# Designs tried in a protein design run: designed miniproteins, single chains. Part 67

Each design is a single chain, and the fold is of that chain. pLDDT is the mean over its residues in the fold that is shown.

## One batch from the design tools (miniprotein)

Design m2469
Fold by ESMFold2-Fast:
Structure m2469 (fold): chain A 82 residues (1-82)
Amino acid sequence: SDEELYKKLLEIAERGERLIEEALATEDPEKLEEIIKELEKLIEELKEIKEKAKSEELKELAERLIESLKAAIEQIKKRLEA
């Protein structure tokens, strides 16, 4: 159901926020690489939500969160290239 998918999306959003906060708090390249992998896993879960969702609003919300997490990954990758 879309209600269950929405709850899962909110859990993913909270997990993503915590991972981004952890990335900002560390300079350890190995930890940053682990955070990237976890964020990539959340993106895959959001893609599944987008595909299974019936409402266009939920699909759009999932897509916005995917874009946000991709932007976070790019910022972390930029720090690793230093």
Scores: mean pLDDT 88

Design m2470
Fold by ESMFold2-Fast:
Structure m2470 (fold): chain A 70 residues (1-70)
Amino acid sequence: SRNELIKEARELRDEAFKLHQEGREEEAREKLEKAIELYEKAGDKRSAEGVRLTLEFDFDEDAAVAAVIG
């Protein structure tokens, strides 16, 4: 279901941040990529965009938000 996809995507995102804090950058990026796919599959384009920006800005959510709002 859509709710199951969103839940799994959130869990993958949280796991990615944990891996990033541990310095496991390749595994962290793989988890974010999977989270993006699941959000897109669920039709949650906004959350998918947010995760994509986090990936592009190396887990700096503040920088990612600044990029969206200008």
Scores: mean pLDDT 79

Design m2471
Fold by ESMFold2-Fast:
Structure m2471 (fold): chain A 117 residues (1-117)
Amino acid sequence: MLAERFRELVARAVALMRELGFPQELIDAAVAGLEAVAAVDLETAVRLAEALIRALELAREGASPEAIAAAAQEILAELGRLYDRAVAAAGSAEGAAYRAAADAASAGLGPILAAIF
């Protein structure tokens, strides 16, 4: 089930962020952002969580800045797709939901991505 996979991915991302020394407030904001996306588009939330885990694992391993940037770019691409969906459905409840989810994910994931670059 995608919902079970999403919960497992969130738990792994939280563990990685704690291992990397992120403050709890930033971890909570990142989780809230992912959950906001999951409420609207569970498949996109799973892809965002997987991309976040890849970026965090690369940062933990001391991977090259180029490798970390490539993983982070996957997150930015998924966020861009959420905004594109919001624009395509502008003036509808669906468009408003995608916009709110994209804003929450950008606010939560942005500081995490900025810290690992």
Scores: mean pLDDT 87

Design m2472
Fold by ESMFold2-Fast:
Structure m2472 (fold): chain A 63 residues (1-63)
Amino acid sequence: MEDPETVARAIGHVLRAIGAVLDGNKEGAQIAIDGLEELLKRTTDPELKAWLEKQIERIREMV
């Protein structure tokens, strides 16, 4: 079971990325993707890993 703090960080990065995309801020979106990729490397929960990979792909398609 992953820490609630790690899940909250992941959600925060996704929301930041969505906001950056809506604002046309590709740099801000890339920073959020970098944060999600760092969490992906540290995460041991396979469900959270799958979710993070999906969010990263989705955000990259929008940038």
Scores: mean pLDDT 78

Design m2473
Fold by ESMFold2-Fast:
Structure m2473 (fold): chain A 71 residues (1-71)
Amino acid sequence: MEENLEKAKKAFEEGKYDEAVRYYSEALTQALNAGDREKAAEVARMLAEALRKSGRTDQAHDAEVGAELLA
C-alpha cells in the first residue's frame, strides 16, 4: 500500500495522471483488503483528484462518493 501511494504521489507531481490513477487504484484496493476504511477514504479522494486531472470526471465523482461512504 505505502509503496503504491508513494509511486502515485510522484506520478501526480510529475503530471503523469494516468499513472497516478493506476497506483492510487492499487493502493485503494490494498487499503480495502486491509479493512482500513479511513485510509481507503483518504486514497479514494486522491484517486478522484487524479481522475479529474486525467479528464475522467464520471469516475472521479464515483471515487468521491466512495470516499464519503468510507469516512
Scores: mean pLDDT 81

Design m2474
Fold by ESMFold2-Fast:
Structure m2474 (fold): chain A 74 residues (1-74)
Amino acid sequence: GSPLEREFIRLEAEATVLLMRLILENTPEARRAAEEVARLLEEGQRAYEAGRVEEAVRLAREAVRLAEEAIKRL
């Protein structure tokens, strides 16, 4: 695996942990954020499987940032 592939895996794992936190909050606001984070992670996974690793990393970074922002508001 390339450094970018390792970065994608790391960010995907990080975003997944934060996604779980949002799901556990069980508010309408956390639920909307969780849906968007899950969508970004699914898009990132598809990009990764298509060999678009730079796009996958970008999407995973967006997922982490969105999740962190949402959690800060809890």
Scores: mean pLDDT 89

Design m2475
Fold by ESMFold2-Fast:
Structure m2475 (fold): chain A 80 residues (1-80)
Amino acid sequence: SSKIEEAIRLLEEAIELIKKGRYEEALELVRKALELVKDLFTDETIEEIYKLIEELLKKGKSDLAIYELEKLIEVLKSLL
C-alpha cells in the first residue's frame, strides 16, 4: 500500500527530527502518518499512539518516543 509506505517514511523522518530536538515538527509528521493509516486502527488506538508520543517528548524521554515509533514502523512493515 502506497499509504503505508508514505506513513513509514513520515515516521522515519519524525525519528530524525526527534534526534535533532525538533519535537513540534516531529509530532506534525506523526499526526500525518497516523492519518494515512487511520483505516488500519481504531480511532481510540490512533489517539492513544499520538498522546503517548506527545507525552514522552514533553517529558524529554526522546529515546522512549523513538522506540515506540520504531515499534509502529515494524507493525506497518508487517502489513506490506
Scores: mean pLDDT 90

Design m2476
Fold by ESMFold2-Fast:
Structure m2476 (fold): chain A 59 residues (1-59)
Amino acid sequence: GELYRAVAPVPQTSPEELALRPGEVVEVLEEVDDTYWLVRSLVTGRVGRVPKSALERIE
């Protein structure tokens, strides 16, 4: 999938969400809705939902 980087800390506020540190690289797996993506962290291997606004595309 597409690679993105966290531009800000992302807290885990529910069991379905993924906590991210700034600079953490994720792979987008699926669009959940207009606000959230389902991603996999390339650092931890964990999968969860993150807000699209917290991510920046890398190429």
Scores: mean pLDDT 82

Design m2477
Fold by ESMFold2-Fast:
Structure m2477 (fold): chain A 111 residues (1-111)
Amino acid sequence: ARARLEEIIRLLERLLELLDEALEGKDVEGNLTRAAALLAEISGLLDELAAAGAIPADRYRELMGLLDEAHAHLVAAREALDAGDLATMREHLKRAREKVEELLRRVKELL
């Protein structure tokens, strides 16, 4: 369980770096694609921890809720980018980052 929690922390920290680069206007499309892939990987690791009974059910629901909110904001950011609405894209990136930062904080509480 600890090793998987540490891996989730590492992936979340990398995800924050990608979101920060996107907020700075660096490789926005590439960073959105990589961020979505990292969220999917984190989701899989959380599912494995829940299946193993390694995290409490209430904590699992909390973490999955934050992950779903982060994912929804990344989808909305991509839609705004495709529409050329950079202001809306940036607001959704900021909201995704806030959810990822909260998720990281909550996962660290499980160590």
Scores: mean pLDDT 90

Design m2478
Fold by ESMFold2-Fast:
Structure m2478 (fold): chain A 99 residues (1-99)
Amino acid sequence: SLEKIEEKINEAQKRVTPEQLEKARAAVDEVSKRPLPEDLQLRLPTIVAILIVLYEKGYSLEEIAEIFKYIADKLNLTDEEVEIVREAFRRLTGKELPL
């Protein structure tokens, strides 16, 4: 259900800590290796932090991948931006998202 996906995203976003966001930002910066526009400098780490919260809550990698696909479609993320989020998630969790 689309509504259930959005509810999961909203609840995860409320539970993002400043520490999780800073770790996500560092991972995104390391992966991107190029200057990102200022809106993406906040947006991509926020997405990564949301996915980390879902992972820590015990969601499966398949469920997290489906939620991320929904976010990517809604925000019209490019393939490069999708790969930045995927690689940042891998660096922080040691796990590959099945995208």
Scores: mean pLDDT 85

Design m2479
Fold by ESMFold2-Fast:
Structure m2479 (fold): chain A 85 residues (1-85)
Amino acid sequence: MADERRVRRAELAVEEAQKTVDYAEKNNDIKLARIAKKIADFAISLAQEVLKRSTDPETQQRARDVLKKAEEVKKKADEIINKLK
């Protein structure tokens, strides 16, 4: 129950991070890129806790998918920050 809610929260966080970084890129907004990176870090922390606690293969796979997407968001955010700095 708690791990299912945590992985769903992580999924919502990474979706928000992706939308935020895409908007940052479109508008050349360094502040939004920094916000996207913080949201992605939050999603990573939630997904890591799920991986430590859950033994359910589906929940573990969902957490791994969040980690991959969040790292992609962080990379894109860093590229935007470096370009606009």
Scores: mean pLDDT 85

Design m2480
Fold by ESMFold2-Fast:
Structure m2480 (fold): chain A 88 residues (1-88)
Amino acid sequence: DEALRRFEEALKGFEEVAEKIKKVDEEKGKKLFDLIKQGREAARSLTALDPERGAELSYQGALQGLGSAKKLYEELKEKKEKEEKEAA
């Protein structure tokens, strides 16, 4: 239960980053939302097979995905910040 709850919290953070990315790059944001949906389905299947290990692996995977998404967002944010400075 706790591991699954933390997994959902990590996915919620992932969705937040994906929404921010979608505002800068719609196609990349949409692909991230699709990956999050696939991650939820995979987590459900994995936890149905082995609740303890499935929840743990799902949580670790979500954290790795969130980390990668945050890096991508920082790159896109830096590019947008430069564009805003040029426009000002």
Scores: mean pLDDT 78

Design m2481
Fold by ESMFold2-Fast:
Structure m2481 (fold): chain A 77 residues (1-77)
Amino acid sequence: ADPELIDEEVELALAEIYLAIGKIDYQRGNKEAAIESFEKAKELAERIYERSTDPVIQAEARRLKEEAEKLIEEVKK
């Protein structure tokens, strides 16, 4: 198998980075850019959750997805 474990951990880190970028954009008043970044984090987290069989990775991915969904709703108010 190609490096699936490294891939999953890197993808989790990327989802966290997208959440951070979105939070920065939101703080600066750029709601549209914030939503776009949160949507990218959500999509990536969903893919990780569905692909992974590791319960720790699944729990982290689920948490990131839920945080992204909450942030999207807060920005859309």
Scores: mean pLDDT 82

Design m2482
Fold by ESMFold2-Fast:
Structure m2482 (fold): chain A 77 residues (1-77)
Amino acid sequence: SAKEEAEKLIKKGEEYKKKGEEALKEGKYEEAIEYYTKAIEYYEKALELVPDNKEALEKEIEVAVKLLEAAVKKVFS
């Protein structure tokens, strides 16, 4: 079902978000940007499949975007 597909996409988004956080802790800012970008992409794909649950996914996307912005600032500082 669409909900089951969305659940798999959300789990991949969470996985990439964690990889981004680890990369950020290690000072690997370019890798963190790549991982956060992938996390956002998976969350957005999940949102397309389950628009009725969009509020929670939109909040997760917002958090990932803020983390991406923080990593970008580190690269261009």
Scores: mean pLDDT 84

Design m2483
Fold by ESMFold2-Fast:
Structure m2483 (fold): chain A 69 residues (1-69)
Amino acid sequence: PERPSFPGGGPLPAGATVEEVEAQLDKILERWKERIRETRKGEAEEAIRQLEQAIERTKESIREQFEKE
């Protein structure tokens, strides 16, 4: 199975905890939101919303995998 990767970055670290992975995804989302706002002033809102949804889905998948052992 393909490991999840950071948007625009490398793969997630092996053996990381759910909390650490979620914190990293939140940091990436924050940086990407800032970048989108700087680049796409008029259409940033929709792009940010779609990115936020994608990150939330990734977090849910990661949580499910960790809760399953």
Scores: mean pLDDT 68

Design m2484
Fold by ESMFold2-Fast:
Structure m2484 (fold): chain A 73 residues (1-73)
Amino acid sequence: MLRELARLARETRRAIGALSDEEKRREFLQRLDELLSEAVDALQNGDEAGAQRHLEEIRRLLEEVRELVAEEA
């Protein structure tokens, strides 16, 4: 799971970096950092179900960002 979180974080940061709006980039980076922190905390506490839910939330965030990037292109 940690490897998946690291990969997903990199993909999401890359997608956020493609946004033209600096303010939106800052907001999405903040949301990603919060979700990553929650996922790591869940994993450290042995809460695999909680970690999985946060992983899914990050995947949804990535989809949101990719959609916005596509709309800007």
Scores: mean pLDDT 82

Design m2486
Fold by ESMFold2-Fast:
Structure m2486 (fold): chain A 85 residues (1-85)
Amino acid sequence: EAEELFTQGLEAFSKKNYEKAIEYFKKAIELDPEYSRAWFYLGLAYLQQKNYEKAIEYFKRADELEPSDNVKAGIETAKKLLEKE
């Protein structure tokens, strides 16, 4: 189920294995495209890899599904980091 894949993604993320975390989060959204938390953590994983463009893309998708201050802060942070590089 999408929730189980998301949990595996969180475990990989906590171990700083962002490539594996991305794989699990992508599989979770393939099963449940409206899983806003999976889109948000996918954005966080790309942010950790310094792929700011992908981070912004996935944070925006999470915000479209379920707007939150945390997601908006993620978008703003990624945009500022993208402008510096």
Scores: mean pLDDT 85

Design m2487
Fold by ESMFold2-Fast:
Structure m2487 (fold): chain A 75 residues (1-75)
Amino acid sequence: ASAKERAAFMQEATRTMLELLDRETASEVAYLMSVGRSEGKSIEEIAQMVREYVREKAPEVAAEVDERLDAALAA
């Protein structure tokens, strides 16, 4: 993915987390995504890290998070 596509994905994923998660959990996910980005992980790998974290910490919204991340990756 280009730097522009990566930035667009990161912005949409961050927006999704802020809409669906409480502020503290959304902040932890943002940190996790930042770490993945700094390590040069693909957007698909970053999405997988977020899915796993949400399934553990906020399982009640995991399905909606998965759907929105799938849409962001397909864009």
Scores: mean pLDDT 81

Design m2488
Fold by ESMFold2-Fast:
Structure m2488 (fold): chain A 99 residues (1-99)
Amino acid sequence: TAEQERAKKLAERLRAYYTASLDRRIAASTDPEKKAVYATLRDLIDELLDYAIENNVSLEQLEIAKEGIKEIYDLLSRTKDPAEAEKKLEEVKKRIDAA
């Protein structure tokens, strides 16, 4: 549908935005732990947006994905634990499916 195409384009724009932002942070950082955090965030955001696009999400479901990106970012920045961030990604995917 036209609405699904719009959601897909918005997801692709979100991917481009976060990829560019995180790649700049990776390049600018001298701390290997921070570089690893930003690289992991980039990969997790990419995976979440791929999931959204592949499942032809609604605009409402895409909003859940946006909130999920913020949750993953905050969690990984605080804990620096990729396993906790990956678990959060799976929880967000289930939240999208339930909507």
Scores: mean pLDDT 85

Design m2489
Fold by ESMFold2-Fast:
Structure m2489 (fold): chain A 119 residues (1-119)
Amino acid sequence: MDELLQEAYNAFKSNLPSGVFLTADGAFVLKGEKVGDTVAKEDIDLGFTGEQLDAVTLEDFKAAVQAFLNGVPAEDVSESVKPLLTLLKLMAKYNKALAKAKEAKDEKAFLQALTDYLK
C-alpha cells in the first residue's frame, strides 16, 4: 500500500501538467484524451491554483485519498488537503476506474487507477 501511495504521489507531482491543465485564470481542466466525455464548463472553475496543488505533501495526498474514499466533504478537511480533494472528485467524475474504486472503497485500486490516469 505505501509503495502504491508513493507511486501515485510521484505521478501526481511529476505529471500534473500532463494529467490536468491550468487555464489562464488558474482553473483546472482535464485532458480530453484522458476522458471519454468533454469536461463540463462548471467543472473548470475549481476555485484553487496550481501553486496550491504543487505545495501538496505526501501526508496531504494520503489524507485527501482517504477523505475522498470515505465521502468526507471538502469543508471538513484542512486547507492544504481541500484543493487535492476537489481535484480527485473531478478526476473520478470523468474516469470510470477511479469512480469504481471509490464506490468499492478500494484504496489500492484507487491509487493504481490514479497513477495510470496521471501518466
Scores: mean pLDDT 68

Design m2490
Fold by ESMFold2-Fast:
Structure m2490 (fold): chain A 88 residues (1-88)
Amino acid sequence: MKVAEEAEELAFKAMEYLKQGKYEEARRLAEEAEELLRKAPENAVGWARVGHVYAELGLYEEAIELYRKAIELEPNLTQARENLEKLE
Protein backbone atom coordinates (compact mmCIF):
# COMPACT_ATOMS: atom_id res chain seq x y z
CA MET A 1 0.00 0.00 0.00
CA LYS A 2 1.23 3.52 -0.76
CA VAL A 3 2.08 5.64 2.31
CA ALA A 4 -0.62 8.20 1.40
CA GLU A 5 -3.35 5.51 1.20
CA GLU A 6 -2.16 3.92 4.46
CA ALA A 7 -2.32 7.30 6.23
CA GLU A 8 -5.87 7.89 4.97
CA GLU A 9 -6.95 4.42 6.18
CA LEU A 10 -5.41 4.94 9.64
CA ALA A 11 -7.12 8.33 9.97
CA PHE A 12 -10.46 6.82 8.89
CA LYS A 13 -10.06 4.01 11.44
CA ALA A 14 -9.28 6.63 14.11
CA MET A 15 -12.60 8.33 13.25
CA GLU A 16 -14.40 4.98 13.72
CA TYR A 17 -12.75 4.54 17.14
CA LEU A 18 -14.00 8.02 18.12
CA LYS A 19 -17.57 6.87 17.37
CA GLN A 20 -16.97 3.94 19.75
CA GLY A 21 -15.62 6.21 22.53
CA LYS A 22 -12.11 4.71 22.16
CA TYR A 23 -10.30 8.05 22.41
CA GLU A 24 -6.84 6.66 23.28
CA GLU A 25 -6.86 4.29 20.28
CA ALA A 26 -8.23 7.07 18.04
CA ARG A 27 -5.43 9.44 19.09
CA ARG A 28 -2.75 6.77 18.56
CA LEU A 29 -3.95 6.01 15.02
CA ALA A 30 -4.24 9.73 14.19
CA GLU A 31 -0.64 10.29 15.36
CA GLU A 32 0.52 7.31 13.24
CA ALA A 33 -1.35 8.73 10.24
CA GLU A 34 0.29 12.14 10.78
CA GLU A 35 3.76 10.52 10.79
CA LEU A 36 2.97 8.79 7.48
CA LEU A 37 1.62 12.07 6.04
CA ARG A 38 4.97 13.75 6.79
CA LYS A 39 6.40 11.31 4.20
CA ALA A 40 3.54 12.06 1.74
CA PRO A 41 2.66 15.68 2.65
CA GLU A 42 0.71 16.31 -0.59
CA ASN A 43 -2.17 14.08 0.64
CA ALA A 44 -4.85 16.70 1.38
CA VAL A 45 -7.52 14.10 2.34
CA GLY A 46 -5.16 12.50 4.87
CA TRP A 47 -4.38 15.84 6.53
CA ALA A 48 -8.11 16.70 6.68
CA ARG A 49 -8.98 13.35 8.30
CA VAL A 50 -6.27 13.70 10.97
CA GLY A 51 -7.51 17.26 11.59
CA HIS A 52 -11.04 15.91 12.08
CA VAL A 53 -9.84 13.37 14.68
CA TYR A 54 -7.86 16.04 16.57
CA ALA A 55 -10.91 18.36 16.54
CA GLU A 56 -13.11 15.58 17.99
CA LEU A 57 -10.45 14.99 20.67
CA GLY A 58 -10.57 18.70 21.59
CA LEU A 59 -7.13 19.45 20.09
CA TYR A 60 -8.50 22.49 18.26
CA GLU A 61 -5.24 24.36 17.52
CA GLU A 62 -3.70 21.24 15.96
CA ALA A 63 -6.92 20.55 14.02
CA ILE A 64 -6.98 24.12 12.61
CA GLU A 65 -3.36 23.81 11.41
CA LEU A 66 -4.05 20.48 9.66
CA TYR A 67 -7.31 21.67 8.05
CA ARG A 68 -5.50 24.76 6.70
CA LYS A 69 -2.76 22.51 5.28
CA ALA A 70 -5.39 20.29 3.60
CA ILE A 71 -7.27 23.28 2.12
CA GLU A 72 -4.01 24.82 0.79
CA LEU A 73 -3.33 21.52 -1.04
CA GLU A 74 -6.93 21.02 -2.22
CA PRO A 75 -9.25 24.08 -2.00
CA ASN A 76 -12.28 21.99 -3.07
CA LEU A 77 -12.30 19.97 0.20
CA THR A 78 -15.67 21.37 1.29
CA GLN A 79 -15.86 19.23 4.45
CA ALA A 80 -12.45 20.48 5.66
CA ARG A 81 -13.47 24.11 4.99
CA GLU A 82 -16.74 23.67 6.92
CA ASN A 83 -14.93 22.01 9.84
CA LEU A 84 -12.30 24.79 9.93
CA GLU A 85 -15.04 27.48 9.92
CA LYS A 86 -16.68 25.87 12.98
CA LEU A 87 -13.36 25.98 14.91
CA GLU A 88 -12.61 29.65 14.10
Scores: mean pLDDT 81

Design m2491
Fold by ESMFold2-Fast:
Structure m2491 (fold): chain A 60 residues (1-60)
Amino acid sequence: MVTLTATFTNPNKAIAATLSLIGTLPNATVTLSGDTLTVTLPDVPTLLKAAQELLESFKS
């Protein structure tokens, strides 16, 4: 398992990223705390890349 953490400029972006991750990676565990999003998913390169790209797209 790999954990990715991202902090956003506002909670609305964090919420949007959370929904996108849940929709794209239903097997990932996503935890949202204010503007900070934590994603835990299998150590699979394709899944890691997808999660990282989604997180990057919603950063400030």
Scores: mean pLDDT 77

Design m2492
Fold by ESMFold2-Fast:
Parts: sequence; C-alpha cells; structure tokens
Structure m2492 (fold): chain A 59 residues (1-59)
Amino acid sequence: MKKREEDIRRAAEYIREIRGKLTRREVAEKLGVSESTVSEALRRLIEEEVEELREIVLG
C-alpha cells in the first residue's frame, strides 16, 4: 500500500471524527501530512456522499 493512500485515509477518518471543527491546515499539522493530502481526503468524502445519494435516488 502506498504511504500517500494511507495518509489520505487517516485524514478522512480524522475529519469525520472532528466534524469540521478544525481548518484544513490544522488537520494537516495535527496528522503530520500535507494540506494537499487533506484536500484529497475531503474530495473522497464528497465522492462517497454523492455515491450514497445516487443509490438513494436511483435505487
């Protein structure tokens, strides 16, 4: 597994836990990852939400 994929996954889990109480920069500093990694984690979370909505509407 690539380290960046693991970092993105960890960032996504942390963002869910804190419910957006921290800025992107603060999350990056807290986890020791880049802000771009946090942005990618947010993008994936949004994509998962869109997929769930598609299942509800089209399912």
Scores: mean pLDDT 70

Design m2493
Fold by ESMFold2-Fast:
Structure m2493 (fold): chain A 70 residues (1-70)
Amino acid sequence: VVDKMLEKLREEVEKADEETRKKLREEAEQALKAIADNSDFGSETGKEWARLMATFILEKLKELEEAAKK
């Protein structure tokens, strides 16, 4: 289930234009910052999932930007 969502997200990021990718990057960075600022989370699992998702988006965007430099 979660894996399917990540695969779909990967596909959407790959076909997204630069402007859309920029928005995704900003949202992912904001999510990571929010997690850091809200350190009194009652749920470590939820925080880890949000961090994983944001990190995944940033990693994919980095790979695509490197590929698009051609």
Scores: mean pLDDT 70

Design m2494
Fold by ESMFold2-Fast:
Structure m2494 (fold): chain A 120 residues (1-120)
Amino acid sequence: MITASSEENKQAIEDDLRRLGERGVELAKEIVEGEITKKDYPKLSLGIFGAGMLEDYETLKEILEKFIEKAAPNSATDYYILGTALEKLGKKEEAIEYYEKAIELDPSFEKARKKLEELK
């Protein structure tokens, strides 16, 4: 048993980050149930980041699908992140669709192009 270690300190930091991520997810979930405005984008970004940190790909997918549906952001990054969440959930065909949409918005988006080459 180790009572004061790097592992204990790491766990305390991880617990704090988990709580912050959970709060971000709660805020983003609330926002996507209503009307989404540009003023909400920073809170949505916090929720997207939080779900990603928690490796909660189902929640990450839910937040991004609702955000894209309601706000239709002109951001290749949001489509790419949704594709990544779908890929992690084993939804390969849906992931391909969103990587293709990311490239349609930004043809220079190297990360999405590489993912399409890997999955097709």
Scores: mean pLDDT 77

Design m2495
Fold by ESMFold2-Fast:
Structure m2495 (fold): chain A 59 residues (1-59)
Amino acid sequence: MYEIVYANSEELKRTIEEILKKAKDVVKELQKAGFTIAGFSDDYIVVRKGKDYAVLKKV
């Protein structure tokens, strides 16, 4: 599963938190919600929506 370690917008953070609570496939649900996967590694995913971004950590 993933947790938010950084987000530059509280609205973005809330949207991602709702996806993390409900999604079996986090990446797929983020893409459906209009997020772009800006980067990923074994432990981190960086997601972007417009000018806003967040960093998710695998836990």
Scores: mean pLDDT 81

Design m2496
Fold by ESMFold2-Fast:
Structure m2496 (fold): chain A 64 residues (1-64)
Amino acid sequence: LDAEAREEAIRILTEKLGLSREQAEEVVRLIVEGRFDEAIRLLQEHSGLSEVEARVAVADLARL
């Protein structure tokens, strides 16, 4: 993710999914590192999304 794509991902995670900026930055870091299963788990923990919803969200963010 370039800097603009990273900022967009953080905005989506904070504004639409209710994560803190620190939590959103951690999810984005895991995605950039290719640690998708950990990103999905962390997103579920902080957002209350189901596993399927979190997988779709992580896949969408990875395409930015």
Scores: mean pLDDT 82

Design m2497
Fold by ESMFold2-Fast:
Structure m2497 (fold): chain A 113 residues (1-113)
Amino acid sequence: MEEVEIDVEVKAKLKPDATEEDARLLGARMVKAIQDALRALGAEVVSVTGELKIEGDELTLRIRVHARVDPEKATPEQLAEAVRDAVEKTLKSHPAVEEILEVRATARPARPL
């Protein structure tokens, strides 16, 4: 297995009636969706750290995932794509989200050579 670090950045506009609890629930749903997507590709999720920031009606969520994967089962690019897709689907289905502004996912080797 090889170690991979995945960085996710999300910016979304929340509906006017959205609460801090709605934002927290959205964050939890995204973390679960990311973990499920990675596990579906045979990756082991070692750690997940997240930072959620709300400024007016804009939500910024940054998630860093440390994962282990068999390189024959998935590439870092495939992991990043699966995570991006899972996050985007979660945002589109969440009732508190008015507009998706940005979804970025990048994956890189966690260990320097």
Scores: mean pLDDT 84

Design m2498
Fold by ESMFold2-Fast:
Structure m2498 (fold): chain A 88 residues (1-88)
Amino acid sequence: LALLAALLALAAGRLAIREATGEALAAAIAAALTAIGAIYIAERGGDPVVAAREALAAAELALRAARTPAAAALAAAALALAAAAIAL
């Protein structure tokens, strides 16, 4: 359920994404993809804590780069996905 909530937050971020442009949006998308990768690694029996920690760091960098609410929302969704990966 935490994973589903994180995915819904990411979808909500995507609905606002059309208002965000440039580097902040690119960074937020990269962080979200990294978080999804961390979940995939965790499910395949990799080192989920290490992968999730790297995804968390990427999401925090994206949040610091965010200049628009849409970019911040997407970065926050990536952070939630990274937290869900740790919980799995």
Scores: mean pLDDT 60

Design m2499
Fold by ESMFold2-Fast:
Structure m2499 (fold): chain A 63 residues (1-63)
Amino acid sequence: LSELEKRVAMLLAQRAPEGLSAAEIAEALGVSQSAVSRALRRLEARGLVERLADGRYRLRAPP
């Protein structure tokens, strides 16, 4: 995982079982929403994160 992917995964793990939007993650990590959206897409492709019905993301794997 890239450094940003690790930080996104750690943040989602700390907020489990709650979901976070890309905007909320971007604000918390101090990065652009575009960068977060790319990281979330890669994490979802790896099966580590799932997108919820309301558009938020949640960690699927244990931290």
Scores: mean pLDDT 79

Design m2500
Fold by ESMFold2-Fast:
Structure m2500 (fold): chain A 76 residues (1-76)
Amino acid sequence: MTEEEKKRREEGRKAAEEALKKLEEEDPELAEILRKYAELGEELLRMKAEGKSDEELEEKIKRLEEELKKLVEEEE
């Protein structure tokens, strides 16, 4: 992974945290799920950069993604 990719990821994370703060005022449950999803995604990227993989972590991310889909579909 390049230094530029690490910087972009950190900037994206900060922007996402700002968006999550706004979302927490309107839907704190959705904001919490999105925050967990982002944290697990960052951890997975870090592990892949080190040449590691974690099947359990990938499964947790998939479960959160499915939960987000269901929540978005039901909230609409």
Scores: mean pLDDT 69

Design m2501
Fold by ESMFold2-Fast:
Parts: structure tokens; C-alpha cells; sequence
Structure m2501 (fold): chain A 110 residues (1-110)
């Protein structure tokens, strides 16, 4: 689908920009804010894809792509953070969002 391909490209470009911002950021609380904003935008992208895409296979592929980008951004963020409480908060929020997206993926593939 041309609409889903456009959403995937938009989300890919946004994900790369967030990765670059996190790699340049020195303030751990700002990294936390960047991760939280990314998780919000990932959930928005998933919702937009679910409304626009009728092909279950293409939708499932895009949901897997979103999950992959969350995992990559989480890894980059956790490698930069020294504060154990901030690390735990990021891990908790990312695990929660990944679990929600994996449930939605399972429903699409059912």
C-alpha cells in the first residue's frame, strides 16, 4: 500500500532523527523525555496504520517494524544512562508499549 509505505518512511525518518538526538544528548532526563515522546509517536503510528491499512500482512509487517525501532532506541538510550532509576523507568515503559503492540500484532495475525 502506497499510504502504508509513506507512513513507514515517515516513521523510519523520525526514528533515525530521535536516535541522533539521543546520541548527542548529555542530560539523562532529556533522554528519558525523548524516549517517552518516541513511545507516544510509535503508538500513534500504529493507530494510523490500523485505520488506513486493510491488508493484514502489510499491517503486521509495519507493527513489527515499529517494535524493532522501539527496541533499537531503547538500547541506545540505556547505553547512555548511568542513573539506575532512569534506566528502570525507560525499561518499564518500553516493555509495556512493546507488550501492547505485540498483543495488537497477535490480533492482526489471528
Amino acid sequence: SSKLEALKKEFEEYSEAVKEQIEKEKDELKILDLVNEFLSQAMNAAGRAEEEEKDKKELAEFLRFIIEQIKEITKIALEKIKDEKIKAQIQYMTDKVIAALERRLAEVEA
Scores: mean pLDDT 89

Design m2502
Fold by ESMFold2-Fast:
Structure m2502 (fold): chain A 70 residues (1-70)
Amino acid sequence: MISKEELEREIRRALVDIHAGILKAAGYPQEAVEAARDEALRWLDENPDAPVSDLVKRLTELAEKKAAEL
């Protein structure tokens, strides 16, 4: 059975995917959202105890930055 720590990590990863889907539905370019998702997941691996609010904020900021670069 998965440990509680591993389950929490998987839940945080699932939340990144859910918010990425919301950003796509809101009209953000798919390329920008996918790039932001990849960077957010990397940041999460380096900061596994980060609060969900910081994760969501970072994902949104990265998506906006990547969209501006297109």
Scores: mean pLDDT 79

Design m2503
Fold by ESMFold2-Fast:
Structure m2503 (fold): chain A 83 residues (1-83)
Amino acid sequence: MEGEKVAKKAKELAEAALKAGKELGSEEAVRTAEEAIKLAEEALKNPENASLATGAAILAIGAATDVMLKAKEQGLPTPEELK
């Protein structure tokens, strides 16, 4: 159950980071977010494997961080979906 909750939140965060990364032109955030989404989907198929959910969460946080840094570099506010 816990792995499923983590995977769902990781996927939501990664999808938000993917959208924001594309709008900001952050190729690194887009790539990391796409990888996080794939890993989160695998975690949802295998909820007993907590390592997949944890990995997806780490990548999703990384993608969100890249988006936040790119937004700051361009003088833009942090996207609402990432706060």
Scores: mean pLDDT 79

